# Ledger of designs, part 97: designed miniproteins, single chains, continued (4)

Each design is a single chain, and the fold is of that chain. pLDDT is the mean over its residues in the fold that is shown.

## One batch from the design tools (miniprotein)

Design m15368
Fold by ESMFold2-Fast:
Structure m15368 (fold): chain A 93 residues (1-93)
Amino acid sequence: APSAEEQAEIEAFQKEMAKNNEIMKQLQKQQDTIPEDVQKQLQEADRNNDVDKTIDLVADIFIKLGLIDEEEAKELKEDMKKYQPLAEKYGLK
């Protein structure tokens, strides 16, 4: 079972993911503003199952579109890295 600290981290990350889902929804609405070369890089990263590259590209797009700042992008990367081990350990998605 997760500790109280791990549970708090999971809940905080789930809240951040809910916020990021709203940002993703806005990104989908503005899909035409994503350069073709960046879209191709995202497709290649997905094909290679390169999660780190995908996170980097998504964060860069969000910054470029003004949806998040550099601090929020850094936090997103750190939260994704923390959540992945906890999700695997406790059978979360």
Scores: mean pLDDT 69

Design m15369
Fold by ESMFold2-Fast:
Structure m15369 (fold): chain A 83 residues (1-83)
Amino acid sequence: MAEHLIKLLNAFGIGRVGEVLAQSLLALFTPGVDNITEERLLKVYGVGKKLAQSILDAVEEHRAEIEAELEALPQLALERAKA
């Protein structure tokens, strides 16, 4: 589930996102991209000001792609349960 979000963030030049950080970011993204704020990102363990800004910039630039990925998450979980 977090794998697709990590792939998008890395493609947008945000750098190396580990599994623990990816899970924390996914929890912030799950309610929707409007839930992604600098204040909330800075509360995530391992997220500094530079990483928070990079994530915010990527969300602003690629909002439609990120929203599509989040909308697909429940369906992706169901498909993986079938495999």
Scores: mean pLDDT 65

Design m15370
Fold by ESMFold2-Fast:
Structure m15370 (fold): chain A 80 residues (1-80)
Amino acid sequence: SKDDLFQILDELAKQLPPELAAAIHEFKTWLESSDESLEDQLDTTISVLRQLAVRLAETDPEASKLLEEAAKQIEELKKK
């Protein structure tokens, strides 16, 4: 559900540096106002988190790993 998606994003934000946590909170706010289907919101979130993880892999490998784990949790949510 959308609540499960938001729970994953909230738990991710708690583990990230403040500036990345703020970016996740802004993205969550955008998702809350989105008229896209839940399926499309899940797909968009997975894509965004994975792209950010790739970008951060060399500069912040711990944040990269957390973003990849969150994307994986959302993929499992999509399979239910």
Scores: mean pLDDT 83

Design m15371
Fold by ESMFold2-Fast:
Structure m15371 (fold): chain A 59 residues (1-59)
Amino acid sequence: SSREEMLAYMIMHETGLSYDKALAGIRMVLEEKLSPKEIAERLGISQATASKIVRIASE
């Protein structure tokens, strides 16, 4: 959806992650309801970056 694309671009801008990782992170928040720690472990990123994904995806 266009909302997921906009959220992915926001995450890319704030974190420097690739589109694929940003989109995967959004889906982990919205579909799987994962915590920042679980997202960080799955994507191989810091918990701080994962927390930004959760914040952006929840807006």
Scores: mean pLDDT 84

Design m15372
Fold by ESMFold2-Fast:
Structure m15372 (fold): chain A 60 residues (1-60)
Amino acid sequence: SDLIIRVISHDTNIPVSTLYELKKKIEAGVSEEELIEYLQRNYGLSEKEARNVINGLKKA
C-alpha cells in the first residue's frame, strides 16, 4: 500500500524511494536484523522504531 509507505516516510523522514527499496529487500528475504541496523545507523531510529518500520512495510 502506497499510503502506508507515505505515512511511514512522514513519521520517520525516510524517503519513500528508500522505503520501497527496503520493502523489496524484506520480500527477497534479507535479514530483518540487518535492516534494523541499517535504519538505526542511517536514520537515527531506536531498535523499537526500526522494528515498527519493518512491520509497517510488511503490511504495505
Scores: mean pLDDT 87

Design m15373
Fold by ESMFold2-Fast:
Structure m15373 (fold): chain A 70 residues (1-70)
Amino acid sequence: DEEILSTLEESKKDLMAKLEEMKKTKTQEEIEAYVEYIEEIIKDKYPLMSKEAQKFLEEFLEEMQQFVAE
């Protein structure tokens, strides 16, 4: 579903930008708590999505985790 994928890509861009700003002003613990919160939201929506959207979300979660670990 192109519409859902486009929305997810925009949400990813916004969330990654927010995480980048949080790295400047927040503790590692606060950043990790925020990522965990977003992961729970994604898990809630995950079963309702196409296989393509599910793969996108899996890659997005991995990217967020890698970004936070740095």
Scores: mean pLDDT 77

Design m15374
Fold by ESMFold2-Fast:
Structure m15374 (fold): chain A 81 residues (1-81)
Amino acid sequence: SAAEEEARRIAERSIAILEEIRAAVEASDLPQAQKDALLAQLDQEIAELRRMRDEAADPAFLRQRLAALENMLAAIRRNPL
């Protein structure tokens, strides 16, 4: 359905944003313990979004999550880690 295709596209975009944030954390000069904690959380969130993509989760929920992630990415791009 159109809703399932929308949900999949939103999930894929969200995964791409989290992968970009993950790369920024990896490239940062943050203390290793802080990097490890952030990377573990990001890996968990990416895995959850991959499951939601595969299960065609509710597009409304995914749209809300995507908006938050896009705001986070924009903040990181303005002030790199």
Scores: mean pLDDT 83

Design m15375
Fold by ESMFold2-Fast:
Structure m15375 (fold): chain A 82 residues (1-82)
Amino acid sequence: LREQILQLMQQIQSLEQQFAELRDTDPQKAAQLAQQIISLYQQLISLLRQEAEQNPEDREFLQQLIDHLQGQIAQLQALLAA
């Protein structure tokens, strides 16, 4: 579980870098990357919820992280809707 979370975070970070590079030069390709990032954030949230069930002492911290990621998804979805 922890290894899967780390791998997803690394993939998201890589795609975010590509998104930043393409945003000004290829906005259509950037939009496609944003959709991929949203999908990976949703997968990460699922894994974080599983972690919270196994480690109840971390539940509050993990819920705050989930709330933050949901905010990031909402921002990317708003960008795609424009």
Scores: mean pLDDT 81

Design m15376
Fold by ESMFold2-Fast:
Structure m15376 (fold): chain A 70 residues (1-70)
Amino acid sequence: AQKDLEKAEEALKAGKYDEALLYAGRVLADPNATPEQKAKAYELIGEVYRAQGDEARARSAYERAREILE
């Protein structure tokens, strides 16, 4: 989970949006991922969609991140 989060963040910084979504998705599918790691994965997904101009999907992803930490 942590390794996939690091790869997702690196991919996002490099503008490799498909890779960022792939690695973030792996965190969400990992049963050993902590709530904090899953929330961060949704935040990264939100940042990808925002960078692509998809405000609706970005907002949805950020809301999912917030719900996990409640």
Scores: mean pLDDT 84

Design m15377
Fold by ESMFold2-Fast:
Structure m15377 (fold): chain A 84 residues (1-84)
Amino acid sequence: MLEKAEEALKVLSQLSDSEIGTAVTRAFGYNPRVINAIIEGVKNNLSALETAELISKRSGKSLKDALGIIISSGEEAKKILKEK
């Protein structure tokens, strides 16, 4: 699970802030607290666990749910990269 979330963050790091917002919205729905936490994690080179803790703290989601959001967002990010 952590390895998949780390890979997801590497994929997300190839996207613009706007594209990260699109990937997260496609994976989970529009939630600015979650979107901004993932953008902050990517820009500050946080680990998947640190990014998940940030999502959890700001949105009230469990760490497990936050890691799942990161993984699903990474899958949507892969689709965006393949379309370009």
Scores: mean pLDDT 85

Design m15378
Fold by ESMFold2-Fast:
Structure m15378 (fold): chain A 79 residues (1-79)
Amino acid sequence: SLKKAEELLREELKDRPSRAELTIEQLRSMSPEEQEKSLKALQEMKDGREKRKQETEEASRYAAEKLREIGDEIDEELE
């Protein structure tokens, strides 16, 4: 449980390793109950972020496709 939280924090904050270690140190000082709550919160945040990233990428692709479709319609009208 704690090891998984440490791994998630190091992955999430890989660009800021000193901050990751400070956060891990704080997590280690917490009660097992608080550590478990923190792990669940981190997992939910990571899952939500990945889902949001995928949704944003899908929306961007859809917008690009629609812009191309509009361009094609304009070209067809000019024929």
Scores: mean pLDDT 70

Design m15379
Fold by ESMFold2-Fast:
Structure m15379 (fold): chain A 85 residues (1-85)
Amino acid sequence: GEELRKLAKEAYEGGGDYAGQLAEEGSKSGDEVRAAGGVGGIAALVVEDGGEIDVEEAVKGASEKYKISEEMAREAIEIGIELGK
């Protein structure tokens, strides 16, 4: 949604340490949108650095690590890929 895109962009602009912190804080507080925002920011940074993302592996890894749904992880990763282009 719009809030997820906003948080992903904020995480991306804040850099890798900030994106990781946002994902961990969201996970700990049960704020799935905040956690997914951090995930999206991480994905954007990877793409900006010329990295390739295996979407299916990234979705599973993010879902397991940050305790968000695979649906939310997928949306966040797709947003991150778009932002990092």
Scores: mean pLDDT 87

Design m15380
Fold by ESMFold2-Fast:
Structure m15380 (fold): chain A 91 residues (1-91)
Amino acid sequence: MEKKEKAKELAREAARAFAAGDYERFGALLEEALALDREAALEELKEVFGELGKEGDAEAQYLYSLVLDELGETEEAKELHEKALKLKKEA
């Protein structure tokens, strides 16, 4: 689908903007990519930030972790969040 391909292109552009230190452009492109196809955008970001993280970029490593969390935002992640809230109330 055209939307999926466009989302991947925008996600790659967002990652390049991030690597260049243009965080404003990164945010705008990321929002557009996620709005078109969240899954395709996140999969592309996972690939790009994974590679940047291997080069020792600590910020890229953090974003890679956040992308993994977003891709893992299933009912399981929701249950973990609810369990954390319950433990905090019992402490």
Scores: mean pLDDT 68

Design m15381
Fold by ESMFold2-Fast:
Formats: sequence, structure tokens, C-alpha cells
Structure m15381 (fold): chain A 75 residues (1-75)
Amino acid sequence: KLEEIIEILSEKTGLSKSDLYNLTSEVKQKIIEYIYETEDEELKENFIEYLSLKEKTPKEVVRRGVEAYLEDLKK
């Protein structure tokens, strides 16, 4: 499942699998900005699932964080 998510994120964002495995703050920001630009709900949901799994944080907490960042980008 994790590998499938990484493939989806890589295909949709153009980021390398290596960048996604390392998942720096810069990479996280780029993905959120791409979600904002494209309004791709599949990308958003896969990113939330990836963060939840990688950071061992509940999906709902991760979703709130991502959505808060997206709202900040609207300013």
C-alpha cells in the first residue's frame, strides 16, 4: 500500500520516489502547493494517507493540518 501511494504521488507531482521517501519540509510544501493549484482530491487524499503512515499520526489530524495550510495559501 505505501509503495502504491508513493507511485501515485510521484506520477501526479513529478517528484522522484527518493524525494518522497525523504519527505523534507520543502517536499511537503511543494505537494501541498500542487494540491492547491490542481484541486486534485486523489492527490490530497493519498498525501494525507502517506503522512499519516510515515509520521504515525491519525489521518484526521493530518487532514486538518493540510487543509489549514491550503486555506492559508488562499490569502
Scores: mean pLDDT 80

Design m15382
Fold by ESMFold2-Fast:
Structure m15382 (fold): chain A 73 residues (1-73)
Amino acid sequence: MKKFKVTIKTNTDVTEEEIEAETVEEAIKEAAKKHGAKITSEVEIYEFDGLVVGVAKATINGEPATISAAAKK
């Protein structure tokens, strides 16, 4: 498994944590489940030299949120 740095951003709060997962999509889904977030978009995946990043839109308690996860390859 890879360690992903996950950031959950809402209008009122920013939460950062590490999640171990096989893929960036699994890291985002695990974070969403842990924080009661509903993913509302497809996960967009970006690969850079030595880095993978995923971003998805979500809602938490009816409020817009963004979930991102990043790990080294």
Scores: mean pLDDT 81

Design m15383
Fold by ESMFold2-Fast:
Structure m15383 (fold): chain A 65 residues (1-65)
Amino acid sequence: DAAAEAEAGRRGTEARKKWLEYVEKIKNGTPIEEIAKEMGVSVPAVKASLLNAGVITEEELKKLE
């Protein structure tokens, strides 16, 4: 059903928007460890999720270490 597919796409878009907010916070000086605590996940999981969402590059992530 096109409606169900649209809801799945909207859910993915909301998740991506959340990831973009976290990337912006990190770039503004928020430690990635703080984001990991806020999300309830480990730092490597945050890094993997951000890379998978395409909102940050591996080069930028290395600069955050």
Scores: mean pLDDT 71

Design m15384
Fold by ESMFold2-Fast:
Structure m15384 (fold): chain A 131 residues (1-131)
Amino acid sequence: SSQEIQQKTSTIISYLDEGKYASAFSLMAELTSKLLRGTSRDALEAAKAVVQFLQYMITKYMSDLDMTLVLPYLEKLREAASKLETKPPILVAPEFYSHLTFLITTVKETTNNEKLLNFLDGFENELRKHA
């Protein structure tokens, strides 16, 4: 449900602040899975949650990133998420996942921050469990 997704989003941010990365990634991967399998409302809330999580991580490590390369993909991801307000998830999810994958790849290629790289590897590992 949308309320459950919003609660999980708050829990993810809390887990990140507490250093509970494995728990955060597990919940984020579950929310990302809602983009393909959820209702339109659940998909929209899940997409917003994923964007919020990535903005949080990018902002936390922005001094170690080439933002001229990162920001365009983050913006494309936000634009794809907004399309879920008027379009069914099946038409939007492939575009959203494509931009998500490119954003993760771009961050990994532009940073030497080992903690951020480990976070993204953890996220990708959890996503594979829910694919």
Scores: mean pLDDT 73

Design m15385
Fold by ESMFold2-Fast:
Structure m15385 (fold): chain A 60 residues (1-60)
Amino acid sequence: ENKAQNIIADYLQEKYNVDKETARKRAQEIIDAFKDLPKIERLKKLEEILKQAGVNISLL
């Protein structure tokens, strides 16, 4: 939850050179967009984003 938001925000900040506040806001919007998905689908999409951010999430 908070970890995923921070990782996505850091990725957005590095890739798009946006401010931390803007990156965190965008990360939250992405997470919120997945709330309507079934839990399994939501976890798959978050895992995909975290992999793109270069994070090893093999603990799932």
Scores: mean pLDDT 68

Design m15386
Fold by ESMFold2-Fast:
Structure m15386 (fold): chain A 107 residues (1-107)
Amino acid sequence: SAAEEALIAVVGRLTELAGRVFAALEAGAPAEEILEVYREMVEEMLRLYREFVAANDDPELIAFLREVVVGLLESAIAAAREHGLPEETIEEMERLRREAIAELEAL
């Protein structure tokens, strides 16, 4: 269906955004740069989610997209921890994740 094709496209874009955080971690970028890339990822993921919800009313597709967003946010934080980022940076990433989840649930 057109809605399923739109979902696949959005998931692909979300995966590319998460890939930017992983690439920065692999490159050994400073914690401040990783946090900025993560913040941009969160903002863009929320924008893509809002656009999808505005164009689609299927609750199952919306719920699936929400799970994908949450999973990618959690994976980015887990990777940051594995790469030994400072606790202050991890705490800020966790704060941004909690705020993002609240916004997803409000839509």
Scores: mean pLDDT 90

Design m15387
Fold by ESMFold2-Fast:
Structure m15387 (fold): chain A 55 residues (1-55)
Amino acid sequence: SLLEKLKELLKERNLTLEEAEKLPVDAIDLSPATHTVEIDGREFNLSEKSLEKLL
């Protein structure tokens, strides 16, 4: 699932899904976020580059 893929990418940053939801920046690479995406009812801030990694 997309949420599980996100969880695996966040583990590389030592972040939980709950911590990622609270970040005002890209949860995967900590760069400025350009997108807010909803995955399984949860909202995450991501850059275009990180969104492409999830898809």
Scores: mean pLDDT 80

Design m15388
Fold by ESMFold2-Fast:
Structure m15388 (fold): chain A 73 residues (1-73)
Amino acid sequence: MSEKELEEEVQISLAIMEVSVAALTGDVEETKRAAERAIERLRKAGVSEETLAEVEEYAREIIKEVEEKVKKS
């Protein structure tokens, strides 16, 4: 692994963690805001379009899970 690849991987992990933590609140809007902030941070960090799309898909799945839990409550 190059140093740059490691740095990118750390940023991705932090983004995933931020979205996951927001999802624990059970608040759909907070989870969406966390996802938007994380994705924007990754974009500014120069993460590839392919990786960015993967993180966006992950965030979408997490948001969907939170929405489903709220509907059942």
Scores: mean pLDDT 79

Design m15389
Fold by ESMFold2-Fast:
Structure m15389 (fold): chain A 68 residues (1-68)
Amino acid sequence: SHMDKLLESFRKFVEQLAKSLKAQGASDAQIRDALENAVRWFFSQNPDASEELKERAREIAEEVYKKV
């Protein structure tokens, strides 16, 4: 579905973001702030997104952060 494709693209984006920041020596707190900003950006690009889609995007960012 369109929703699943959006979430998969978002997951790949935040995984690459976290990996890049970690490689640059960013702290866990800096990585968390960047991931939270990525979630806000995702909401701004998808203003009509359902609460379910928004909650799943937050969950993806949290899962990625836990793997840092």
Scores: mean pLDDT 87

Design m15390
Fold by ESMFold2-Fast:
Structure m15390 (fold): chain A 74 residues (1-74)
Amino acid sequence: SPVEELAERIKKGELTVEEFLREVDRIAGDDPEKMEEVIRELAKLLGIDTEGKTVSELTADLIEYVKKKQKEKA
């Protein structure tokens, strides 16, 4: 799945925040409902706690995760 492939690239530190956001937009196709599904599935695949969190909060958590993984690879 495109979301699973994106999660693996994130785990490997292969994406900048800008590249990550472009890939999410590409998968979601500018659909807000699909954007929420992609964000929630990515958070779940990356082991990020989704309980009681908004899409905006999960997006912020994912951005911080991407930054952390990129820094770990450098």
Scores: mean pLDDT 84

Design m15391
Fold by ESMFold2-Fast:
Structure m15391 (fold): chain A 63 residues (1-63)
Amino acid sequence: MGLAKKMGEANKKFLELAKKYGISSEQRRKIIRAIWLIQEGKEVKLDNPEEQKIVDEYLKVLE
């Protein structure tokens, strides 16, 4: 699959997990920022294990 399709799958996974864990809009911004910073080659780790799991699952889809 092309990168665009993988990104679509990653975004779907993010939304599913965000709903499952009851993630607030503020937490969603924090997670999205962490994902983008990691994709830019920066090292970011979140203290909340549910938020970190969403980051990890998103990045695994993009491999």
Scores: mean pLDDT 77

Design m15392
Fold by ESMFold2-Fast:
Structure m15392 (fold): chain A 70 residues (1-70)
Amino acid sequence: SNAEAGKKSGEAAAKAGAAGDATAASVYGWQMRKVADTEEAKEAGLKAAEAGQAGDAKQASIYGKRAAEA
């Protein structure tokens, strides 16, 4: 389901960000935004992607976790 795919992508973004991999966190954040069923999860996924692209792995991890929980 889209919810399962979104949760998995959000968790992957959070894990990548926590490991300092801003590029991977960005990719997973964009994937979360595409498959998320809620506006909250889509917004969090977009914020994770933007933080990852900016090289802010910590913020990417935080938003990835929020996207997975939404």
Scores: mean pLDDT 75

Design m15393
Fold by ESMFold2-Fast:
Structure m15393 (fold): chain A 55 residues (1-55)
Amino acid sequence: SDERIKRLEEEIEELDREAERHKDDPNRYTALSIRRTGLQLEKEKLLKEREKEEK
């Protein structure tokens, strides 16, 4: 799952770059921000799963 977490971090960074590019398009920017939040939550879920399993 570490590898998946790293992939999610990379995807989040790419979405941040794309959102910055589309700041002048409020609909696109909002959609990208929602996607980013979803990936961030998924990453946090995986991190919690790791901690829970380790304990």
Scores: mean pLDDT 79

Design m15394
Fold by ESMFold2-Fast:
Structure m15394 (fold): chain A 84 residues (1-84)
Amino acid sequence: SELIEKAIKELEEALENPEKYRPESYSYLEFSQLLSTAIRLLRKKLQGEPLSEEERKQLEEALELAKEMGLTVAAEAIEKVLEE
């Protein structure tokens, strides 16, 4: 999916530039863990692997962060993955 590939790139850019993207409400550790997890789970979905219930909950937490950061492509991709 082109959408998932674009979302991964957007999340990787945010993870590499915490000073630009990290909301003040999130610690660097929380920010990096949530984005790293979202990248891993989106890659898993891109490879056709199903997500567990626990992984879906982790992705839901990452979705809230992505929305707060204004990462529109990442948010759209995560929402579509969670609908499937």
Scores: mean pLDDT 87

Design m15395
Fold by ESMFold2-Fast:
Structure m15395 (fold): chain A 86 residues (1-86)
Amino acid sequence: MIKLSKEGAEKVLEAVDEALGRLGDAISQATKAGLTPEEIGRLADELEAEGTKRVNEILKKESGVDFKEMTLGEARRLAAEQLKEL
């Protein structure tokens, strides 16, 4: 079972929100610039992969436990639930 400190949960939420914000901003800007759906999809995939990697690295460091890689949404839910208990 993954357990986070308050600081650990806050770091995970910050990293997820940063990743999702960067993804949303990049898609919005690319769409306005007239990029194709394929180009936007590739950009989105690259940013999501980078964000997912960073969030999972923070989760492993803060929890001290090895686990199956979490999606950004799964990591966000876990961190939010842990913060509510603190």
Scores: mean pLDDT 80

Design m15396
Fold by ESMFold2-Fast:
Structure m15396 (fold): chain A 100 residues (1-100)
Amino acid sequence: MSKQEKLEKVRTELLREFAERLLELLSKNKLSPEVRKLAEELRRAIEERASLVEIARLLGELVAALSEEFSKDSPLYKEVMELLLEYSKKLEEAEKKLNA
């Protein structure tokens, strides 16, 4: 397997892990019908093994909806941003390790 193929596989695995962790976090909170619908669409896409591109699009829509609905100072929004930062850091470390 090429370094590029290994990196794409790691990116896919990290994105799915991030999406699953986000859905778990949201399941513990009272959501608006609009955010809940986006969370259900993301969950269905993961269960149906949708493409990485589709999961990324749905995840982006969900994060955008959360940022519009929740105050930047809300505990939920802070936890979502912290989870996103953790995902970003894991992705950077994986890319650095595979390019070394």
Scores: mean pLDDT 77

Design m15397
Fold by ESMFold2-Fast:
Structure m15397 (fold): chain A 87 residues (1-87)
Amino acid sequence: APPKLTKEDIEKRVKFIEEELAKVREMLAAEPEVTPLLEEIRKIVEHQEKIIEKIKEMIKKGEELEKLEELLKEMLKPQHERFQKLL
C-alpha cells in the first residue's frame, strides 16, 4: 500500500510547494517582458497558491487527512497537464 500521509508530511509538502511557487514568482518578477507563456504560468501559479492557502487553513482547523491528500492530488494533476502543454 502507498505510505499514508501524516499531518506533518502534508505540512512539509505544502512548504516545499510554497517555496517552489515563490521561486517561480521571483522568475516572473525578473522578466522584463510579458509574453502569453508567462501570463499562463502566472495564472497557474496563482491557482496553485489558492489551493495551498485552502490546505493550510484546513490543517489549522484540524483537518481530515483524506481531504488534504485529495486537494494535493487535484493541484498536481490539472496544473501539471496545463504546464506540460505550455512547454
Scores: mean pLDDT 69

Design m15398
Fold by ESMFold2-Fast:
Structure m15398 (fold): chain A 80 residues (1-80)
Amino acid sequence: PGPATPEVAARQKKRDEAIERFLKEVLGLSDEEIEEVKNDPEKRQIVDGALGDLEMARLFGYPEEVIERILKRFKEELEK
């Protein structure tokens, strides 16, 4: 692994904060559950995908039904 640049480190910190807020505020996960997700590469990838899909849906004004489908898929993938 190469050394992280200050720019890469700043982006990673913002992403980690976004993941923590999403898991806590949207899904109601405990701090312990959030740390488990953040330390599991597979679960972290699932959360990253769901966050990206939700950010895209918000940016493009997708209907609420699309947002609900994204959240349902995310919950199903995270529970596996």
Scores: mean pLDDT 73

Design m15399
Fold by ESMFold2-Fast:
Structure m15399 (fold): chain A 87 residues (1-87)
Amino acid sequence: SMAALEARKAALQAELAALAERLEAEHREEAERADAERRPVSEAVREALEAGLAAAELVVEMGELAGRHEEAARGRERLAAERERLA
């Protein structure tokens, strides 16, 4: 149904916006503290970030299918780095 599709699109867009903001904020905080060894991350935060990364990876895949190859490539590289940082 169109209502279900619209709801899913809105939810994905909201999750992507929140994820992008969160990942950028965490990246800047790590750089500013000059703490490259380890940053404590709670299990709940890790699970939320992993779920967000999975959603962002789906949007990158959708971009690839839409012909946005260069942006998809940059998105994949950024998300791979964030996933490795989260591990």
Scores: mean pLDDT 74

Design m15400
Fold by ESMFold2-Fast:
Structure m15400 (fold): chain A 96 residues (1-96)
Amino acid sequence: EKLKKAFELEDKETLRYIAKNDPDENVRLEATRLLGLLQDEETLRYILKNDPSELVRIEAVRLLGLLQDEEALKEALKDDSELVRNAAKETLEKMA
């Protein structure tokens, strides 16, 4: 599949394109997880700010928490979704 091949090749450009543009939120969610494994912090920040799915943005919060990106998590506290804001708050509280 496209996602697995891009990940195996460390083709971050293809994974970034899929994560930002695929019409299927589940495909974007998988691409987001793979970008997290590749530690693509800048693209995870973009997804957190711009993805229309709160589920994809929550996954970006989780991955940015693993990368200890406190600044991106503080931005997530302003998200339109209460679930995203709560995920960011909980993640920040655990990052001491």
Scores: mean pLDDT 85

Design m15401
Fold by ESMFold2-Fast:
Parts: structure tokens; sequence; C-alpha cells
Structure m15401 (fold): chain A 86 residues (1-86)
């Protein structure tokens, strides 16, 4: 479902933030985190996921997007910063 896909995207985005070495990795992490946030919000609105799980996924996705934007700033990727600010 949407919650499970959001969890997978959060895990991959976090991996890219931790292990990635390029601005392109930071941009991809921000994109995956924003897709995860969208799916988690949709799971919350539809009642597909328990309230606490859906909120936790939204918070995790926002956190990873911020981390991706900060890494993008350090690596000089304006695109990663812009994507992470969504």
Amino acid sequence: GKAEKAEELVREALRLVKEGKTGEDALEAAKLANEAKKLAMEALRSGEAELTRAIGLIIDAIGVAIDAALKGRKLGSKEAIEEGEK
C-alpha cells in the first residue's frame, strides 16, 4: 500500500543522504523523501494507515528532505536545496 511504499522511499532516501557523495545523490534523496511525504499524507487522508504510523512517516520524510537539502548545500547542488524545500 501507500504507507509501505512511503517507508521504502524513506529508507532509500536516508541511504542516499548517508552514503551518497554527489549533489545528484542529494537531489535524488530529496525527490524520494518528497514522494514518501506525498504517499504518507495520502495514506493518512484515506485512512489506509494508522494515524501514528502515517504521522511518523510524514515526520521521517520531512527530516530526510531537510538532511538532503543541507547535504546539497554542502555539495553545491542548488537543485537539491530547492527540492528539499518543497
Scores: mean pLDDT 84

Design m15402
Fold by ESMFold2-Fast:
Structure m15402 (fold): chain A 57 residues (1-57)
Amino acid sequence: GPEEEARRKAAEGARRLALASGADEAQANTAYQAGLDGKDAKESERNGLRAALAAAG
């Protein structure tokens, strides 16, 4: 449903951000999974962004 689609988009955004920030594919995939683990779209976005920045730094 729309909530699942929003979580997937957040996860995909996190993966792209990690790669753009210099993370490797495995680190980017970790950010993607963190994004999917959110209970709602906002949580997924926050979790994904946090993981993406941590993976790159």
Scores: mean pLDDT 77

Design m15403
Fold by ESMFold2-Fast:
Structure m15403 (fold): chain A 85 residues (1-85)
Amino acid sequence: SMAAEEKKKEGLEIAEKIEQENAEVGKAIKEAFERVLKEAEQRGKSSLGGEAIGEAGALAEKYAKKGDFETGKKEVEKIAEKALA
């Protein structure tokens, strides 16, 4: 859906912004997002993948604003593991 595509875009933009502030964490988040999107596409569930990316991105941004990049990364990995299970 258009809404899921917007959420995907928002999540990817947040990951890019985090990479500018913390390159290692941002790269890890982008890699997790890539895994989720590839798996969702293979299952014909790209909309669910986009929604998961949006959710994970928003949570990572919340922690990044507190300077807690490591917790944001862990929360993104949890969402990615759920999406890949």
Scores: mean pLDDT 84

